Designed miniproteins, single chains, continued (4). Designs and how they scored, part 59

Each design is a single chain, and the fold is of that chain. pLDDT is the mean over its residues in the fold that is shown.

## One batch from the design tools (miniprotein)

Design m14032
Fold by ESMFold2-Fast:
Structure m14032 (fold): chain A 114 residues (1-114)
Amino acid sequence: MPYTVIASLTARVPAGAADAVYRAAQESAEKIAKELPEVTRVIVSRELDGDTATVNVTFVALAASREEAEKLAGKLEKMLRDVVAPAIQKSAADAGATAELRLEVRVGRPLEPA
């Protein structure tokens, strides 16, 4: 049974930038998923709360062992930091806004194939 790796990047932006940031996040996440066969799901979401919005990118990936999962977690963290985060920051800046970014990576228990 594979180990689950969950890598998540959360961006808080002004509501007016939410659509542009969501599109940038979706496009950059799709490019990464095409390059990494271990990525089984990509979730891109947004939530509006008054004058602010939260945009989240989450990769769910599977690894055959805990050691492979830790290596994959590091790779996904690097891709979120080097590809997705700059795309989000550029999109926010192009909309006249700034993005506050938070990155989390977790290795979970083994899963049965869904």
Scores: mean pLDDT 83

Design m14033
Fold by ESMFold2-Fast:
Structure m14033 (fold): chain A 70 residues (1-70)
Amino acid sequence: AADKVQALLEEAQQAAQSGGVEGYQKAAQLVQEATKITVSAASPEDAKLAEEQGKQLIQALKQQGDAAAA
């Protein structure tokens, strides 16, 4: 599971680096997927932290996507 999460986060970073609406949207989707895997595999404490961090990052990426669309 950890290897899958790491790969998804690396892909999300690459998508965000490409920029634009599609880049940030794809990055947000990949972060969401990674967060789901982390939450399902982690302890309750780690799952709560991962969910919180994932939500914050997804919101930031969505805002960047909205700004890129303007």
Scores: mean pLDDT 76

Design m14034
Fold by ESMFold2-Fast:
Structure m14034 (fold): chain A 74 residues (1-74)
Amino acid sequence: MSMEKELEEYIEKKVRELQETYGLSPEEVENVRRGLRLVKEDSLEQGLSLEETKKQIDTAATVVGRGVRERQAR
């Protein structure tokens, strides 16, 4: 499997987890997907490894999840 394909599948996994946990709208899902793809592209441009890039994606997804949870608590 190529690194690009593995990272894209990892992003889709994180997007699905957020959608299932928080009930994101289709527009919110696309915004999250776009944001995680930008994090991937930035990490790869910096020369980060597959595992480091996954860590950056995981961190970004966690931040998104926290923001949604905080909004739902209001």
Scores: mean pLDDT 80

Design m14035
Fold by ESMFold2-Fast:
Structure m14035 (fold): chain A 78 residues (1-78)
Amino acid sequence: EEEKKKQEEIIKEIKELIKKYIEEIVNSLRVDLEEAKKLLEELFEKIVENVKELAGLSDEQSEELLEFMKQQYEEVLK
């Protein structure tokens, strides 16, 4: 039970961190489009890889996290 609560808190913190970094990258995107794209691609890849390894996420959970990041990115670019 305690372990499950810790895992849920970690996932929540990761999602909040993702939102924060996407906002920072979006501010960069307003200034330099190519630099922002590079940062976004590196960020998405590293976050998914690290979360999958450290939190023991399934392939389905890591795919959901990646889709969440893509959705936030596309929403902001409109």
Scores: mean pLDDT 67

Design m14036
Fold by ESMFold2-Fast:
Structure m14036 (fold): chain A 83 residues (1-83)
Amino acid sequence: SSTDRVLESIRKGLEEALKKAKSKEEKLLALETAIGLLLIRKGVLKIAMKNNPELDEKEVQEELERLEKEIEKLKKKIEELKK
């Protein structure tokens, strides 16, 4: 699915950024950037759902839930780093 490709791309980019990060601040920036990209994808899907009545609402809702779960996982990692 398009969401699978987006998630894979963001996860790969985040993993590479975290490997290169030399400080806690750089790790936080990488995680916050990944959340930003996921939020953009959620926005795109919500706009598409409003403008395209042919879209399977259930499938789009499942994609939105997968994105939200990924965002929540990254937010937890940020909170752990701030301790």
Scores: mean pLDDT 86

Design m14037
Fold by ESMFold2-Fast:
Structure m14037 (fold): chain A 70 residues (1-70)
Amino acid sequence: KEEELAEKALEAEKKALEENKDENADAIALAARAKVATGIISGDENIKIDGKDVNDMDKAFEEAKRALKE
């Protein structure tokens, strides 16, 4: 569970760095990880990425990327 999500978070961070190659990429990856972790820990009902459960790391990454770019 946490192990799998941690691995996904690391991959998202790696992808963000490769795609953006900027300091903002770190923020995007961290935001994605934070949202996934917070959704599981806090259980807030509105913690969803692109209308999906926090288990969908790909969606979390894309939504966090756009949110941080705003």
Scores: mean pLDDT 53

Design m14038
Fold by ESMFold2-Fast:
Structure m14038 (fold): chain A 100 residues (1-100)
Amino acid sequence: SALDEQIQEIFNSGLPAEEMADRMVALAKEAAELRPPELRIVEIVARGLAVQAVTGDVEEARRVTRELIERAKREFEETDWAPEEREEFERLLRELEATL
């Protein structure tokens, strides 16, 4: 699909991990209307995938992803999100942690 081709181009871009992640997030926003919880999870996943693509190191990517999850948990306590958005974020975060 066109989306798969765009993702592959990002991975083959030679860009720094941060810019690669930002391009993946932009692509996700074009593909779907993301609520704040969904956007936050996409940002975490994109950063982890970008680290893996740049370094070739799965354990480093997992480490960075875990650090971003822990940061998101701390920031979550300070969010002004609706209760339904908080519940959705907690659900998505548990699903993401299960993949690590």
Scores: mean pLDDT 81

Design m14039
Fold by ESMFold2-Fast:
Structure m14039 (fold): chain A 87 residues (1-87)
Amino acid sequence: SEEVEALKKGIERFLEFFKKKAEELVKKKDEKALKELHKKTLETLERDEELIEELFEGEVKEELLELLEELRKQVEELYKEALEAIK
């Protein structure tokens, strides 16, 4: 569906932005800002999950939620790598 394709492209852009921002914060050794970035990112993903739950039904909803969960896992991996690199 158009919604699934749009979300896939959005995920790719979102991950690239998060990675770039995390790398900048690692270079600055700003652990506080890195933790704040992570917190704000998770809040955004939680709002997106709520919107998907409210706006979509059936197979499209399940596919969108699965993509969002995969995005969450990738964000957590990038965050863990950034935290390890900053120390």
Scores: mean pLDDT 84

Design m14040
Fold by ESMFold2-Fast:
Structure m14040 (fold): chain A 68 residues (1-68)
Amino acid sequence: GQAAVDAMRAHAPELSKATLEQGKAAAEGVARAGNAPTVEDSVQALREALEKTSGPAKRALEAAIAAL
């Protein structure tokens, strides 16, 4: 989780702090969805993450919801 984000930061220094925080929020939403006891709980977790993201992160989460 965090180690992967830190590695991305090291390899892509042009990423803004705000962009990394949005990425972390999206990753946390996906992790909650993966650990959810039901598909409905997974969908809700992803929708909550979607409301807190924009741009490419939002599109990625929309695709994940569609795939459920």
Scores: mean pLDDT 60

Design m14041
Fold by ESMFold2-Fast:
Structure m14041 (fold): chain A 71 residues (1-71)
Amino acid sequence: MTREAVQRAARSAIDYDNTQGLADFVGVSVGQVRAVARGGNPEAVEKMLEKLGRMVAAGREASEEIARELE
């Protein structure tokens, strides 16, 4: 996951009115998610990169494997 992908995720959360959900998931404030969406707050970007990067990698792999097992 890249910093640009994290910024897009933050923007999507705002657009879909799920900013609080993303903030709670990552362990940052709603204000920090909004700052990341605007290209700011390097500390929150680092936290989101670590948390979302691991979850995207694990989630994609797990979702594909679990979907195969459920089929």
Scores: mean pLDDT 71

Design m14042
Fold by ESMFold2-Fast:
Structure m14042 (fold): chain A 74 residues (1-74)
Amino acid sequence: MMDREMLESAIKLVLRRLREEYGVPEETLEKIREAALEAIKRGVSPEDFLRRLGRAVRYVRRGKWDEAIRAMKE
């Protein structure tokens, strides 16, 4: 229960930073958020979740938004 809340808090903070620092469109942020919540719902481990999130952030830094969304879904 607490782990899920911590992961949801982490995604909220990351999405805010992606919006503010990298100018990611709201549509792309929403798709990343949905993919992250779906991963949590499917019971992905915190370690796997953080690996996916880190990969998505690296794609965002390179301007590859579709790849960032896919990284969260895989």
Scores: mean pLDDT 79

Design m14043
Fold by ESMFold2-Fast:
Structure m14043 (fold): chain A 90 residues (1-90)
Amino acid sequence: MEEEKERLERLIELSETNEELIEKEKELIEEFKPEVEEALKNMDKEKQVEIKVKLEREMLEKLNELLDEEDKKIFTEEFEKQVERSLAKL
């Protein structure tokens, strides 16, 4: 009933937040583009790993800025339910 409706509305909000995260990811890719190009030219795998770790860190920081703690909990709960539903179909 009401709780299910509120949960669906939160999932829609999370979908909108994901679009913002996609935009932030694009911004970060553009920011790191010169470092990526240099690492590729030099075939520097260590530098490529450093860039990947840095991008992942920045993405997590942006996720923490854009999602409420409540929305993070809802996301985790819905993911867990999806896994349970998939297992139940086996």
Scores: mean pLDDT 59

Design m14044
Fold by ESMFold2-Fast:
Parts: C-alpha cells; structure tokens; sequence
Structure m14044 (fold): chain A 81 residues (1-81)
C-alpha cells in the first residue's frame, strides 16, 4: 500500500517536473505556483486520502502564509506513516 502510494507520488512529480523547470527558468513565479506546484500538491494530498476541498484549503493557506511549507511537509509525512 505505502510503496504503491510512493510510486504514484513519483508519477505525479514526473508529470509536472518538466513544466515546473520551464516556468522556473522563465522566472514566471505565478505560472510555476499555479500550474506546477499547487496542482501536484493537491493531487498528492488527495492520493493520501485528503478530500479535494480540504486539499485546496491547505494549498490556499500555504499561498496566504497562514501555514508554512514545513507544516505541509510534516502533514504529508504523518499521512505516509
């Protein structure tokens, strides 16, 4: 189960990585965040059993600075345990 989840997370990362690298090199921070950071994060959270509405709220809180990237990373690690 956990190993299958890790493999699916890798597939999500591989799917978005080329576009993320392109946006990063272009210096388009808004495009990087909206198209290549937020969508894979939402997909990963949904894969870990968080409902889409809740995943979207977590991403909005991260964008607004209400939670830190470290807090999101801790949540993901707790869900993988």
Amino acid sequence: ELKEIEEKIKEIVEKYKPGAEEAYKAGDKEKLLEEYVKPPLIETLKLLGIPEEEAEKIVEKLENGEITADEVDKLVRELLE
Scores: mean pLDDT 74

Design m14045
Fold by ESMFold2-Fast:
Structure m14045 (fold): chain A 89 residues (1-89)
Amino acid sequence: VSLEEIETAIKNACARHSLSENQANAFIEEYLALCKERGTPDIPELIDPSSEIVKQLSEKSGIPAETIVKVYTDVNVELGIEDIKKAVK
């Protein structure tokens, strides 16, 4: 999965949840920082609305914690669908 694929998936997920471009960009910035820190795009705390990571991202982006969980779930689904699309040719 490339950086461009991750950014596109996040923007698409944010648009589905009626989030602004500024909120989408804040999510991208924080998520990519977490990915760099951990060396992995899998951030399991992002599925827990009570986690400190989700709370911090909510405070920085203005996105509700429940919506952050939904966005991250949609990103995982969309990246999985892209992997399937690459295999189906």
Scores: mean pLDDT 75

Design m14046
Fold by ESMFold2-Fast:
Structure m14046 (fold): chain A 70 residues (1-70)
Amino acid sequence: AVEEAKKAIERAKKRLEYAKKEKLSPTIVLALQIADESELFLISKKLSPEEQKEVEKQMAELRKQFKELA
């Protein structure tokens, strides 16, 4: 559960870095963000409230960075 959340966040960070490097269009950036949000939503259902809070905090930072690319 926690390990799955960490891997999902790592994948999201990798996608963000790829989007920055390749200067992807806003449409593609949005699609990547939707994929990250969907994956995390499914994982969050398996986490404790404290683990969900920590994961949400890290995802909020990633959402901010994705929004800055749009």
Scores: mean pLDDT 75

Design m14047
Fold by ESMFold2-Fast:
Structure m14047 (fold): chain A 75 residues (1-75)
Amino acid sequence: SHEAEDRAGVGAAGAAAAGAAGNRTLAKQMSDIGSEGGREAGPEAGRRAGEGGARLAKQNGSDFGEQMGREIAEA
């Protein structure tokens, strides 16, 4: 589903941004949304979204956001 893929991407990007900002609670919430969207979109789409989120978080210097993106990819 296009909507599920959008939720996976938005969730992963949101988790990375929130993690970079130091908002761990929001980062976890966005990570959960991304994981749910990834499961609905299918495991390969979820994995790609999580990997993208982890890469974005790493570029922003957020170890926590990178970890959340990895967890989305594994969901």
Scores: mean pLDDT 65

Design m14048
Fold by ESMFold2-Fast:
Parts: C-alpha cells; structure tokens; sequence
Structure m14048 (fold): chain A 80 residues (1-80)
C-alpha cells in the first residue's frame, strides 16, 4: 500500500507543477481572470477536504498532500 501513497504524492506534485506553469503563462498573456483564480482555489479546498477524509492514507501522507495543496493555494493567491 505504501507504493500507492508514493504514486499519489508524485502525481499530485506533477499536477501542481503543471498547474503553476499553466497559470504563469496565463498571467504573462493577461488572460488570468479573478473568476478562474477563485474557481481553482475552490477546487483546491475541495481536494484538501477529500484528502482529509481518506481513511486508506497514512496521516504522514495526508499531511504531505495537504502541504502541497496549501502551497499551491498560496501560489494561486500570489498571482496578479
């Protein structure tokens, strides 16, 4: 089961990196709307709550996933 937790963490880190790159590109183009930012923040909050409710994950894995999602939220909030 540890392999599954490791795969989830790697996938989440990869998805977070892709989202950061995508949002930076939108910001450079002037296409990053407040509505899009709010939608992404809402989705990230939903993912954090989903992670907290997962009984199959270790507490350490949950904390690491939540930390990645919280960092991603702060990144989104920092965009102009």
Amino acid sequence: MEERDEELLKKLEEEAKKLKEYLKELEKKGELSEELKEQILKQLEGQIEAVRSMEDLSEETKERMIAILEELKEFVKSLK
Scores: mean pLDDT 80

Design m14049
Fold by ESMFold2-Fast:
Formats: C-alpha cells, structure tokens, sequence
Structure m14049 (fold): chain A 69 residues (1-69)
C-alpha cells in the first residue's frame, strides 16, 4: 500500500470515530438538559467534558493526517 493510501485509510478511521463521538456528545447533552437531579447533572457534565477532550484529540489527529496529504 502506498503512503498516501495508508494516510487516507487512517483519515477514514478517524472520521468514523469523530462521528461516533459526536453522537455520544449529543445524547449526553440531551440527558444533561432533561435531568432534574443536580448530582446526576454534575456527573453527566464531567462525562461530556471528557468526551470533548477526546473529540479535540481526534480533530488534531485529523488535521495532522490531512497536512501529510
């Protein structure tokens, strides 16, 4: 496989991971907005913050791969 084909394969995998995380973030955001328990809301907000950090890392990886194309 050529170096370019390997980069495109890795980029595809990163994009699919980003799409999955976006869906998880959206579902979690809805749960936060509909929760009436402050303790539960705080726990869900902490989980959302962790997913946001993962999303930022994947975005950085995508940019690195695209810069190599």
Amino acid sequence: MSPREQLLQQLRDVVFQEASLTLQQMLLYVKIKTSTDPAEKARLEAQLAALNEQSDALTAREQELMAQL
Scores: mean pLDDT 84

Design m14050
Fold by ESMFold2-Fast:
Structure m14050 (fold): chain A 64 residues (1-64)
Amino acid sequence: SENLELLSKKIAEVNGSDVLLEEEDVKEMLKSLIEENGKEAVIKALSEVLGIEKKILDEIFKYV
């Protein structure tokens, strides 16, 4: 997914890493964050921290 690739790139930028997470690893991370914090809180945090538009995050979260 193009949106999951964007999220992976933004995570790598924040961590100062050149290693991109695989799509499956990104999905597992998002599921874990949702379980602990709730979907709405995770979308808000990712939008604020990574600068990703909420509409893109909403699209990603249809698959998680």
Scores: mean pLDDT 77

Design m14051
Fold by ESMFold2-Fast:
Structure m14051 (fold): chain A 66 residues (1-66)
Amino acid sequence: SVEQLKKLADKAVDSIAKKYNLTPEEVERLRKEVDEAIEKYKDDPAQAIREITNILAKFIKEKLKK
């Protein structure tokens, strides 16, 4: 369900926030992007998961940039 996907996504964002010491502003931005992806692909959970994974991967890459 969309609610279960949102819960899993929230846990993933929280895990990344702790690991990479994200600011509250960065966490809110990431959550917004993830939530928008879930809403956009609410009728295609597989595509929603792919988009969320891409958003998280892109954010991590940007955070690791020296």
Scores: mean pLDDT 81

Design m14052
Fold by ESMFold2-Fast:
Formats: structure tokens, sequence, C-alpha cells
Structure m14052 (fold): chain A 80 residues (1-80)
């Protein structure tokens, strides 16, 4: 399902962006506000797409994979 594939790609992008934000904060980079804004925008897109995946009758296995990936991602964000 294209929605599931896109959602997993966005989750990977968010993970990379969060790590870049952590690095930028350590470097006192002027990029920090811009990166924080991008993280918030991507989080909103992911939440919206996740709801569409549920509505699109994704398999229970696909839904479980998405939930697990989201839980891991939220833990990484909370450690910021």
Amino acid sequence: MELVEKLLELLDELGKLVKELIRAKKENSPRVPELEKKVQQLEDEIAKLAQQVVDAKASQEDIEKIKEKLAELFKEIQEL
C-alpha cells in the first residue's frame, strides 16, 4: 500500500531531521529554529497520514509496524 510506504519514508525522514536538530543544538547553529519548524511540520503530516492508513484498511501487521516505529520515534523526540 502506497500510503504505508510513504508513511514509513516520512518516519525515516523525521528520525534523520531530529538527529540533525540535536547536532545543530550542540553546535549552537543558527539553523535550530528552522529545523524545529520542519520537525513540527513533518510530525503533523505523519499524524495525518497515519490516520489515512488506518482508514484505508491497512493490514494489522502493517499497522503494528507503524505503531512500533512511531513509539520509537516519540521516545527519541522526548529525549531531546
Scores: mean pLDDT 77

Design m14053
Fold by ESMFold2-Fast:
Structure m14053 (fold): chain A 82 residues (1-82)
Amino acid sequence: LEEIKERAAEKVREVLADMPEEAREAVVELVLEAIEAAAQGDMRKAAVLATAAALLAIGEGATAEQVMEVLRITEEAIKEVQ
C-alpha cells in the first residue's frame, strides 16, 4: 500500500509541478486518501475524494490534461490496491 501511495504521490507532483506547493500537496493528500479508502473497500469514499482532488486542481488553475492525468493516476492506484 505505502509503495503504491508513494508512486501515485510522485506522479501527481510531477503533473502539477507548475502549481504552488501548498495547493499541489493538498491535491496529493486527497489522492492518497482516495487510494487508502479504496484499499479499505470504501469505494464511495474513494470516488468522493478523487472528485474532490480533481475539483481542487481545477480551482487552482490546472489544465484539463493535468486533471485527466491526476484522475488516471488515482484510478490506476485504486485498481492496484484491489
Scores: mean pLDDT 84

Design m14054
Fold by ESMFold2-Fast:
Structure m14054 (fold): chain A 103 residues (1-103)
Amino acid sequence: MAELEVELTVEKGQAEAAGAVFEAALKAEGGTNVEVEVDEEEAKVKVKATFDSISAANKALVKAAQAIKDAGIKIKEIKATIKSDTEEESGTIPGEVLAAVEV
């Protein structure tokens, strides 16, 4: 199994909506033990979830980011770490790169 930890930075006033959309998308992709912490003052959302594999966690992260964009919420940055018993992946996706991936 793999653990996904994500920190989303969005526009002020959108953090709670972003957290709800991200939680729903991760659960739809098979995420379990989903925990969401919203910081409206910093416009940040921290999310944790467990998946069957690193590949499943990566797919869920991409789908959740797309769901946020489809909801009309602007993502400024995504910081993600995916850990398994054998491997760890981490990365930061700035909002400009995330906008480019939509094409």
Scores: mean pLDDT 75

Design m14055
Fold by ESMFold2-Fast:
Structure m14055 (fold): chain A 91 residues (1-91)
Amino acid sequence: SERERQQELRRKIARAANVAASKAMKVAEELGLGSPTDVRVSREGDKVTVEITAEDKKTGKKYTITAVASLDGTLLEVTVTDEDGKKEKVL
């Protein structure tokens, strides 16, 4: 049924979001960032994007970590963006 399809889709989205969020949080920790000040989750087609914004504990400089996972739970891309807009791919 349509309801069962939507329920299964929500579970797949939650799994993909957890994969992306776990990697983004690990990257934030490795960079010495504090607790997230903002967390955003979005979906486009078969991709779930998690964006985490946090501040460097020593400098106060802001970073956005963007992690993308597919609905099958595969991590596709991880990017770190600083407050000046410089982007570096981690994955």
Scores: mean pLDDT 87

Design m14056
Fold by ESMFold2-Fast:
Structure m14056 (fold): chain A 64 residues (1-64)
Amino acid sequence: VEELIEELKKLYDELIAKSTPEQQKALRRVYDTFLEHLKKLTPEEQEKALKEMIDILKRNLESL
Protein backbone atom coordinates (compact mmCIF):
# COMPACT_ATOMS: atom_id res chain seq x y z
CA VAL A 1 0.00 0.00 0.00
CA GLU A 2 2.84 2.45 0.84
CA GLU A 3 4.36 1.85 -2.63
CA LEU A 4 1.01 2.74 -4.26
CA ILE A 5 0.72 5.89 -2.10
CA GLU A 6 4.24 6.95 -3.22
CA GLU A 7 3.28 6.38 -6.88
CA LEU A 8 0.07 8.39 -6.42
CA LYS A 9 2.07 11.23 -4.78
CA LYS A 10 4.52 11.35 -7.72
CA LEU A 11 1.66 11.51 -10.25
CA TYR A 12 -0.08 14.26 -8.26
CA ASP A 13 3.17 16.25 -8.00
CA GLU A 14 3.63 15.95 -11.79
CA LEU A 15 0.03 17.08 -12.43
CA ILE A 16 0.41 19.98 -9.95
CA ALA A 17 3.63 21.11 -11.70
CA LYS A 18 1.67 21.39 -14.99
CA SER A 19 -1.29 23.26 -13.41
CA THR A 20 -2.20 26.90 -12.67
CA PRO A 21 -2.05 28.17 -9.04
CA GLU A 22 -5.84 27.86 -8.71
CA GLN A 23 -5.78 24.30 -10.09
CA GLN A 24 -2.86 23.43 -7.76
CA LYS A 25 -4.92 24.50 -4.70
CA ALA A 26 -7.91 22.42 -5.89
CA LEU A 27 -5.70 19.38 -6.66
CA ARG A 28 -4.06 19.48 -3.21
CA ARG A 29 -7.52 19.63 -1.59
CA VAL A 30 -8.69 16.62 -3.65
CA TYR A 31 -5.50 14.71 -2.75
CA ASP A 32 -5.91 15.43 0.99
CA THR A 33 -9.60 14.45 0.88
CA PHE A 34 -8.73 11.18 -0.91
CA LEU A 35 -6.08 10.31 1.70
CA GLU A 36 -8.58 11.00 4.53
CA HIS A 37 -11.07 8.70 2.76
CA LEU A 38 -8.41 5.95 2.52
CA LYS A 39 -8.00 5.96 6.34
CA LYS A 40 -11.59 4.65 6.65
CA LEU A 41 -11.10 1.72 4.23
CA THR A 42 -9.76 -1.81 4.75
CA PRO A 43 -6.28 -2.58 3.33
CA GLU A 44 -7.86 -4.43 0.37
CA GLU A 45 -10.20 -1.50 -0.39
CA GLN A 46 -7.28 0.95 -0.02
CA GLU A 47 -5.23 -0.99 -2.62
CA LYS A 48 -8.19 -1.06 -5.04
CA ALA A 49 -8.95 2.67 -4.58
CA LEU A 50 -5.26 3.60 -5.00
CA LYS A 51 -4.92 1.57 -8.22
CA GLU A 52 -8.09 3.16 -9.64
CA MET A 53 -6.91 6.69 -8.80
CA ILE A 54 -3.42 6.01 -10.23
CA ASP A 55 -5.00 4.79 -13.50
CA ILE A 56 -7.18 7.93 -13.69
CA LEU A 57 -4.20 10.24 -13.09
CA LYS A 58 -2.04 8.41 -15.65
CA ARG A 59 -4.76 8.81 -18.29
CA ASN A 60 -5.14 12.52 -17.45
CA LEU A 61 -1.37 13.09 -17.70
CA GLU A 62 -1.24 11.25 -21.07
CA SER A 63 -4.03 13.51 -22.44
CA LEU A 64 -2.11 16.69 -21.50
Scores: mean pLDDT 78

Design m14057
Fold by ESMFold2-Fast:
Structure m14057 (fold): chain A 100 residues (1-100)
Amino acid sequence: ALPPTAQMLAGMTVLDLRNFLEENRSKLSPEELEELEKLIREMQEAVHNRASVEEILRLLERTIELLKRIKERNPELAEQVDKLIEAIRKAAEMLRELAA
């Protein structure tokens, strides 16, 4: 089962991703919106189902890769995306410490 702290970190990432999506919905392509919404749902399911730290870490890495692609296609979002990636990387580091 997922420790409470890991569940909170994943939950905060879901909130950050939703806020990013809502603020930038008009700037994102339909494909980018679909992939981001899919990752948000998969992360919510992982939290709800008490997924392993390793599974959540894989979802965070997939999210970072999608955000990098969004940044390349939307240079005007680069600063927002970089801050979001930094927050996700910090969450991933904390999750790795919990798994150690």
Scores: mean pLDDT 84

Design m14058
Fold by ESMFold2-Fast:
Formats: C-alpha cells, structure tokens, sequence
Structure m14058 (fold): chain A 120 residues (1-120)
C-alpha cells in the first residue's frame, strides 16, 4: 500500500541517521567500545530488517539475504580485529564500506517497491 511505502521510506531515513551516529562513535571508540558498537549496529540491522520485511513482504527474501550477508561481513571484520590481523582504523573503514553497501541495497529495494506501486 501507499501507507506501507511511506512507512518504509521513513524507516530507512531513521535507520540511515542511526547508522551515521553509530559510525561517528566508532571513529573515536576504543577497540573494546568498537566491538560493543558493532553489536548494537547488528541488532539495529536485524530489527530494521524485520520491520522492512513486514512493510515490503514481496522483497522479504531479498531483504533477509542482504541482512545475513551484511552481518556476516561485520562479524568477520570484528574477528580479524580481535585476532590482531587488522588495525582499529582498518576495521572502521571496512565497517563504513559494508554499511554504505547495505544502505544502497536497501534503497534499491525501496525504489523497486515505489515504482511497482506507481505502475499498479
């Protein structure tokens, strides 16, 4: 519905703003604090994904796959950081890249949903 599309738009705007705030905190965080901030970001991604899947049920599989891949990449970055294989700066830069890709992919889904609604 038009109302569900508008709710999805608002949800993604709020999600983007929350992500940007978390990323800013990550840049100045200690290694231990960075790990906790990534756990918060994973939870935010999971909660937003569930809400978005309810609003856009036709795209639920695609949204779920994006969620799982994003979380997998974030967990790999944190494990490499814990193992001393990458620096904190490299971990933050990689997390920013993963998050930008997530936001782009979710935005593409919203654009598809909007276009389909306008054509029906």
Amino acid sequence: SEEDIKKAQKLLIEFRDQILELLEKMRTASKEELIKLVEELIKLIQETSKKLQKLLPEYSKEISEIEKETISQMKEIIEKLKAGEISKKEAVEKLEEVVRELLTKLGDILNKAEKKYEEE
Scores: mean pLDDT 89

Design m14059
Fold by ESMFold2-Fast:
Structure m14059 (fold): chain A 92 residues (1-92)
Amino acid sequence: SRWKEIEERAAELEELIKQGKITPLAVAKALAEALKELGKEEEAKEAVERFEKHKEKAEKEGIKFEPMTPEQEKLAEELKETLVEAAKLEEE
């Protein structure tokens, strides 16, 4: 039953990503924070640094990244929690 609840929440979040309501920035933040909470701090750091370097280079070339809204930050938190819970259930 826990896996079913995680699957249902993951399906809802996947639909929001497909609708563009969860931006690539929010997804990247959720993944990095989930990796950090799971003790994969080096992988999280590398993911953040790689993304920030890519973003900085693109901004210098005149490409604008849309800033993350408070709603996007909440969705990133929901994604992070879902990823962490799924990983913890796999370890059990």
Scores: mean pLDDT 72

Design m14060
Fold by ESMFold2-Fast:
Structure m14060 (fold): chain A 97 residues (1-97)
Amino acid sequence: MITVTLDAPESVAPGSEVTVTRTATNTGDKDGRLTLYVAPAEDPEKKTFLKSTIVPANSSATVTATFTPEAGKTYIFTLVATDADGNTASASKTVTA
């Protein structure tokens, strides 16, 4: 099983970079994948891929990613973990710039 935590600030100053911290714990006996997406809150189906990381079997991974939002916009960051058996876990954070 994979468990995930997504940490991001609720707001950032206009033109400032957002740092998103992702933690995944994989207690399964096979490697998993951790994928981060971002979408504007006005169009949440338009997910943009930001980063993917392998989470080894019986391991934890903590990885950061950065994103520069447009001023005055709200973004939804979505973290998806998938294991080799097709189990998924997800977390989301909303950030206003």
Scores: mean pLDDT 81

Design m14061
Fold by ESMFold2-Fast:
Formats: sequence, C-alpha cells, structure tokens
Structure m14061 (fold): chain A 65 residues (1-65)
Amino acid sequence: TTLTPEEAKEVHRYLVEEFGVPPEVADKAILLYNLGEPEERILALLSKVLSEEEAKEAVEFIKSK
C-alpha cells in the first residue's frame, strides 16, 4: 500500500518536526516506501541521521499509515 499525498505530508511533518530528519531525507524515505522498497533499505537511510531506536520508531510510524 502506498501513502496518499495527505499521508505523505503527515509523515514528512512527523519525521522533520519530531525526529529532526532533514526534509530531503524525509522525502527520500517516503519515496522508497511508496516504491515498495524493503523496510531494511528505509531503515538504513533513516539510520544515517537518526539513532537505530529512532529510525525503527520512524519506520513503524510510516507503516502505520
């Protein structure tokens, strides 16, 4: 299942505002999720800017939509 534009906007805001993810990284994470990339790929991307625990929480939030 892909994120709608509204869901993508909410996820982007959450990643940037709550976790401090750079906007371009948040955009890339959403793109990878919508392309059906493996969770491991998205986790690896987010782990470049977040702790492993924060990256896991962020991935779970994306999956909850």
Scores: mean pLDDT 84

Design m14062
Fold by ESMFold2-Fast:
Structure m14062 (fold): chain A 72 residues (1-72)
Amino acid sequence: MSREEIEELVREKLEETGKELLSPEEARELAQELGLSDLGVALLVHETEKRGGLSKEEAVRALYELHRAFRR
């Protein structure tokens, strides 16, 4: 999956919720949709909780990095 495809998924999720930041639950849903491993999902959720939510740019970067590392 490309960075542009991940950006579109994040954008759609934020538009659906009317929020500026992804919640840990929304981050979990996107990570599962991208087919990340359980570890990859857990790492994204942890980062989201640590930051109090992820902006679009932070979410795209984190999902892209985790997708590359934890899709094996």
Scores: mean pLDDT 80

Design m14063
Fold by ESMFold2-Fast:
Structure m14063 (fold): chain A 109 residues (1-109)
Amino acid sequence: MAEELFERLDEAVRRVADAIENGDVETGRKYLAELRELVEKLVELVGPNETVRYLIERARRAREEGRLVEAEVYLQAAGWIVQTHEVDEEVKEELIRLAEEVERERAAA
């Protein structure tokens, strides 16, 4: 596992979430582009299933801590992988379920 790439991905997600909350479109676009690059590098290194599972786990943790925007950014990144790579059906189902739960919580806030 490329621990350094996962740490950089987590930082990029946090910066995207902060930019969304502050309405900073330019900063958001910059870190969203970096996040996409990091996601592709991780998929190449560890595979799409492992990368999506990591993103789902981080999204669950962010949700538990009340960081719903950060959770949505992790789930959006996982969605990019599912749309462009072959991912196990059970992993896709878990992603969809968690994304719906996070969206409902944000709508209720």
Scores: mean pLDDT 86

Design m14064
Fold by ESMFold2-Fast:
Structure m14064 (fold): chain A 83 residues (1-83)
Amino acid sequence: MGVLKDKALQEIEKLLEKTKENKKIQEKLKKLIDFIKNTNKISAIKAVLKGLSYINENLDKYSDDEIIEKLEIVLINGENLEQ
């Protein structure tokens, strides 16, 4: 696995540890893990990593619903760049 994929997975792991009580957030993070493992586009991995890093840096400012929405946006942006 490349350094960029490892960094993206580390950011997801941080979020998983902080959000263990919220099953919906856990499900969104699992979809992001699957996306990162299966993507072949460096630009998509970079966009996801940037979005995840921003969420981790601002996590205490967000409600659970806001975290879910931001994770959905990160996934959609990554999927659009995979094309």
Scores: mean pLDDT 85

Design m14065
Fold by ESMFold2-Fast:
Structure m14065 (fold): chain A 88 residues (1-88)
Amino acid sequence: MKTKIAKLIMDILNEARQKGLPVEEMKEYIEKKLKEAGINPISIEFDEEGRLTSFTVKYKGKTYTFTPQEIADLVLKEIEKEEEERKK
């Protein structure tokens, strides 16, 4: 579940960037998309350069906190698993 939430956040962030949204609107857009997916955003933080620094969400009674490093590591782990399954 944690990996799926991280992947969803990355997909939403990429969509917002493709739309050319400024940092302030990206935060609002991510919160809206998470709520549509049944995930409650508690905190979403960006640095001055528009990079995601951390986020905290609640899904089905559990709280998940992610840093940018954790998000990147979780997405990379998911990709590596999918690539191993494709090569076997």
Scores: mean pLDDT 74

Design m14066
Fold by ESMFold2-Fast:
Structure m14066 (fold): chain A 66 residues (1-66)
Amino acid sequence: MEELLERSEKRAEEEASKIEDKEISEKSYRGAVEQAKIAILVDKKPLSDEEIETIVRTVATRLKAK
């Protein structure tokens, strides 16, 4: 579990680092990590790198929209 979460955290950090706004970057990172934890704990399946990147981008988009 820990190794799968660590990989997910690293991917979320890499994608969030591309976000210029520090607050949006931090919230997008946290959102993606929380979804990764839920996937591992509930579904017992890790999210793919692409899924994590999509979550980071989606959260950032929502935070930028009002």
Scores: mean pLDDT 78

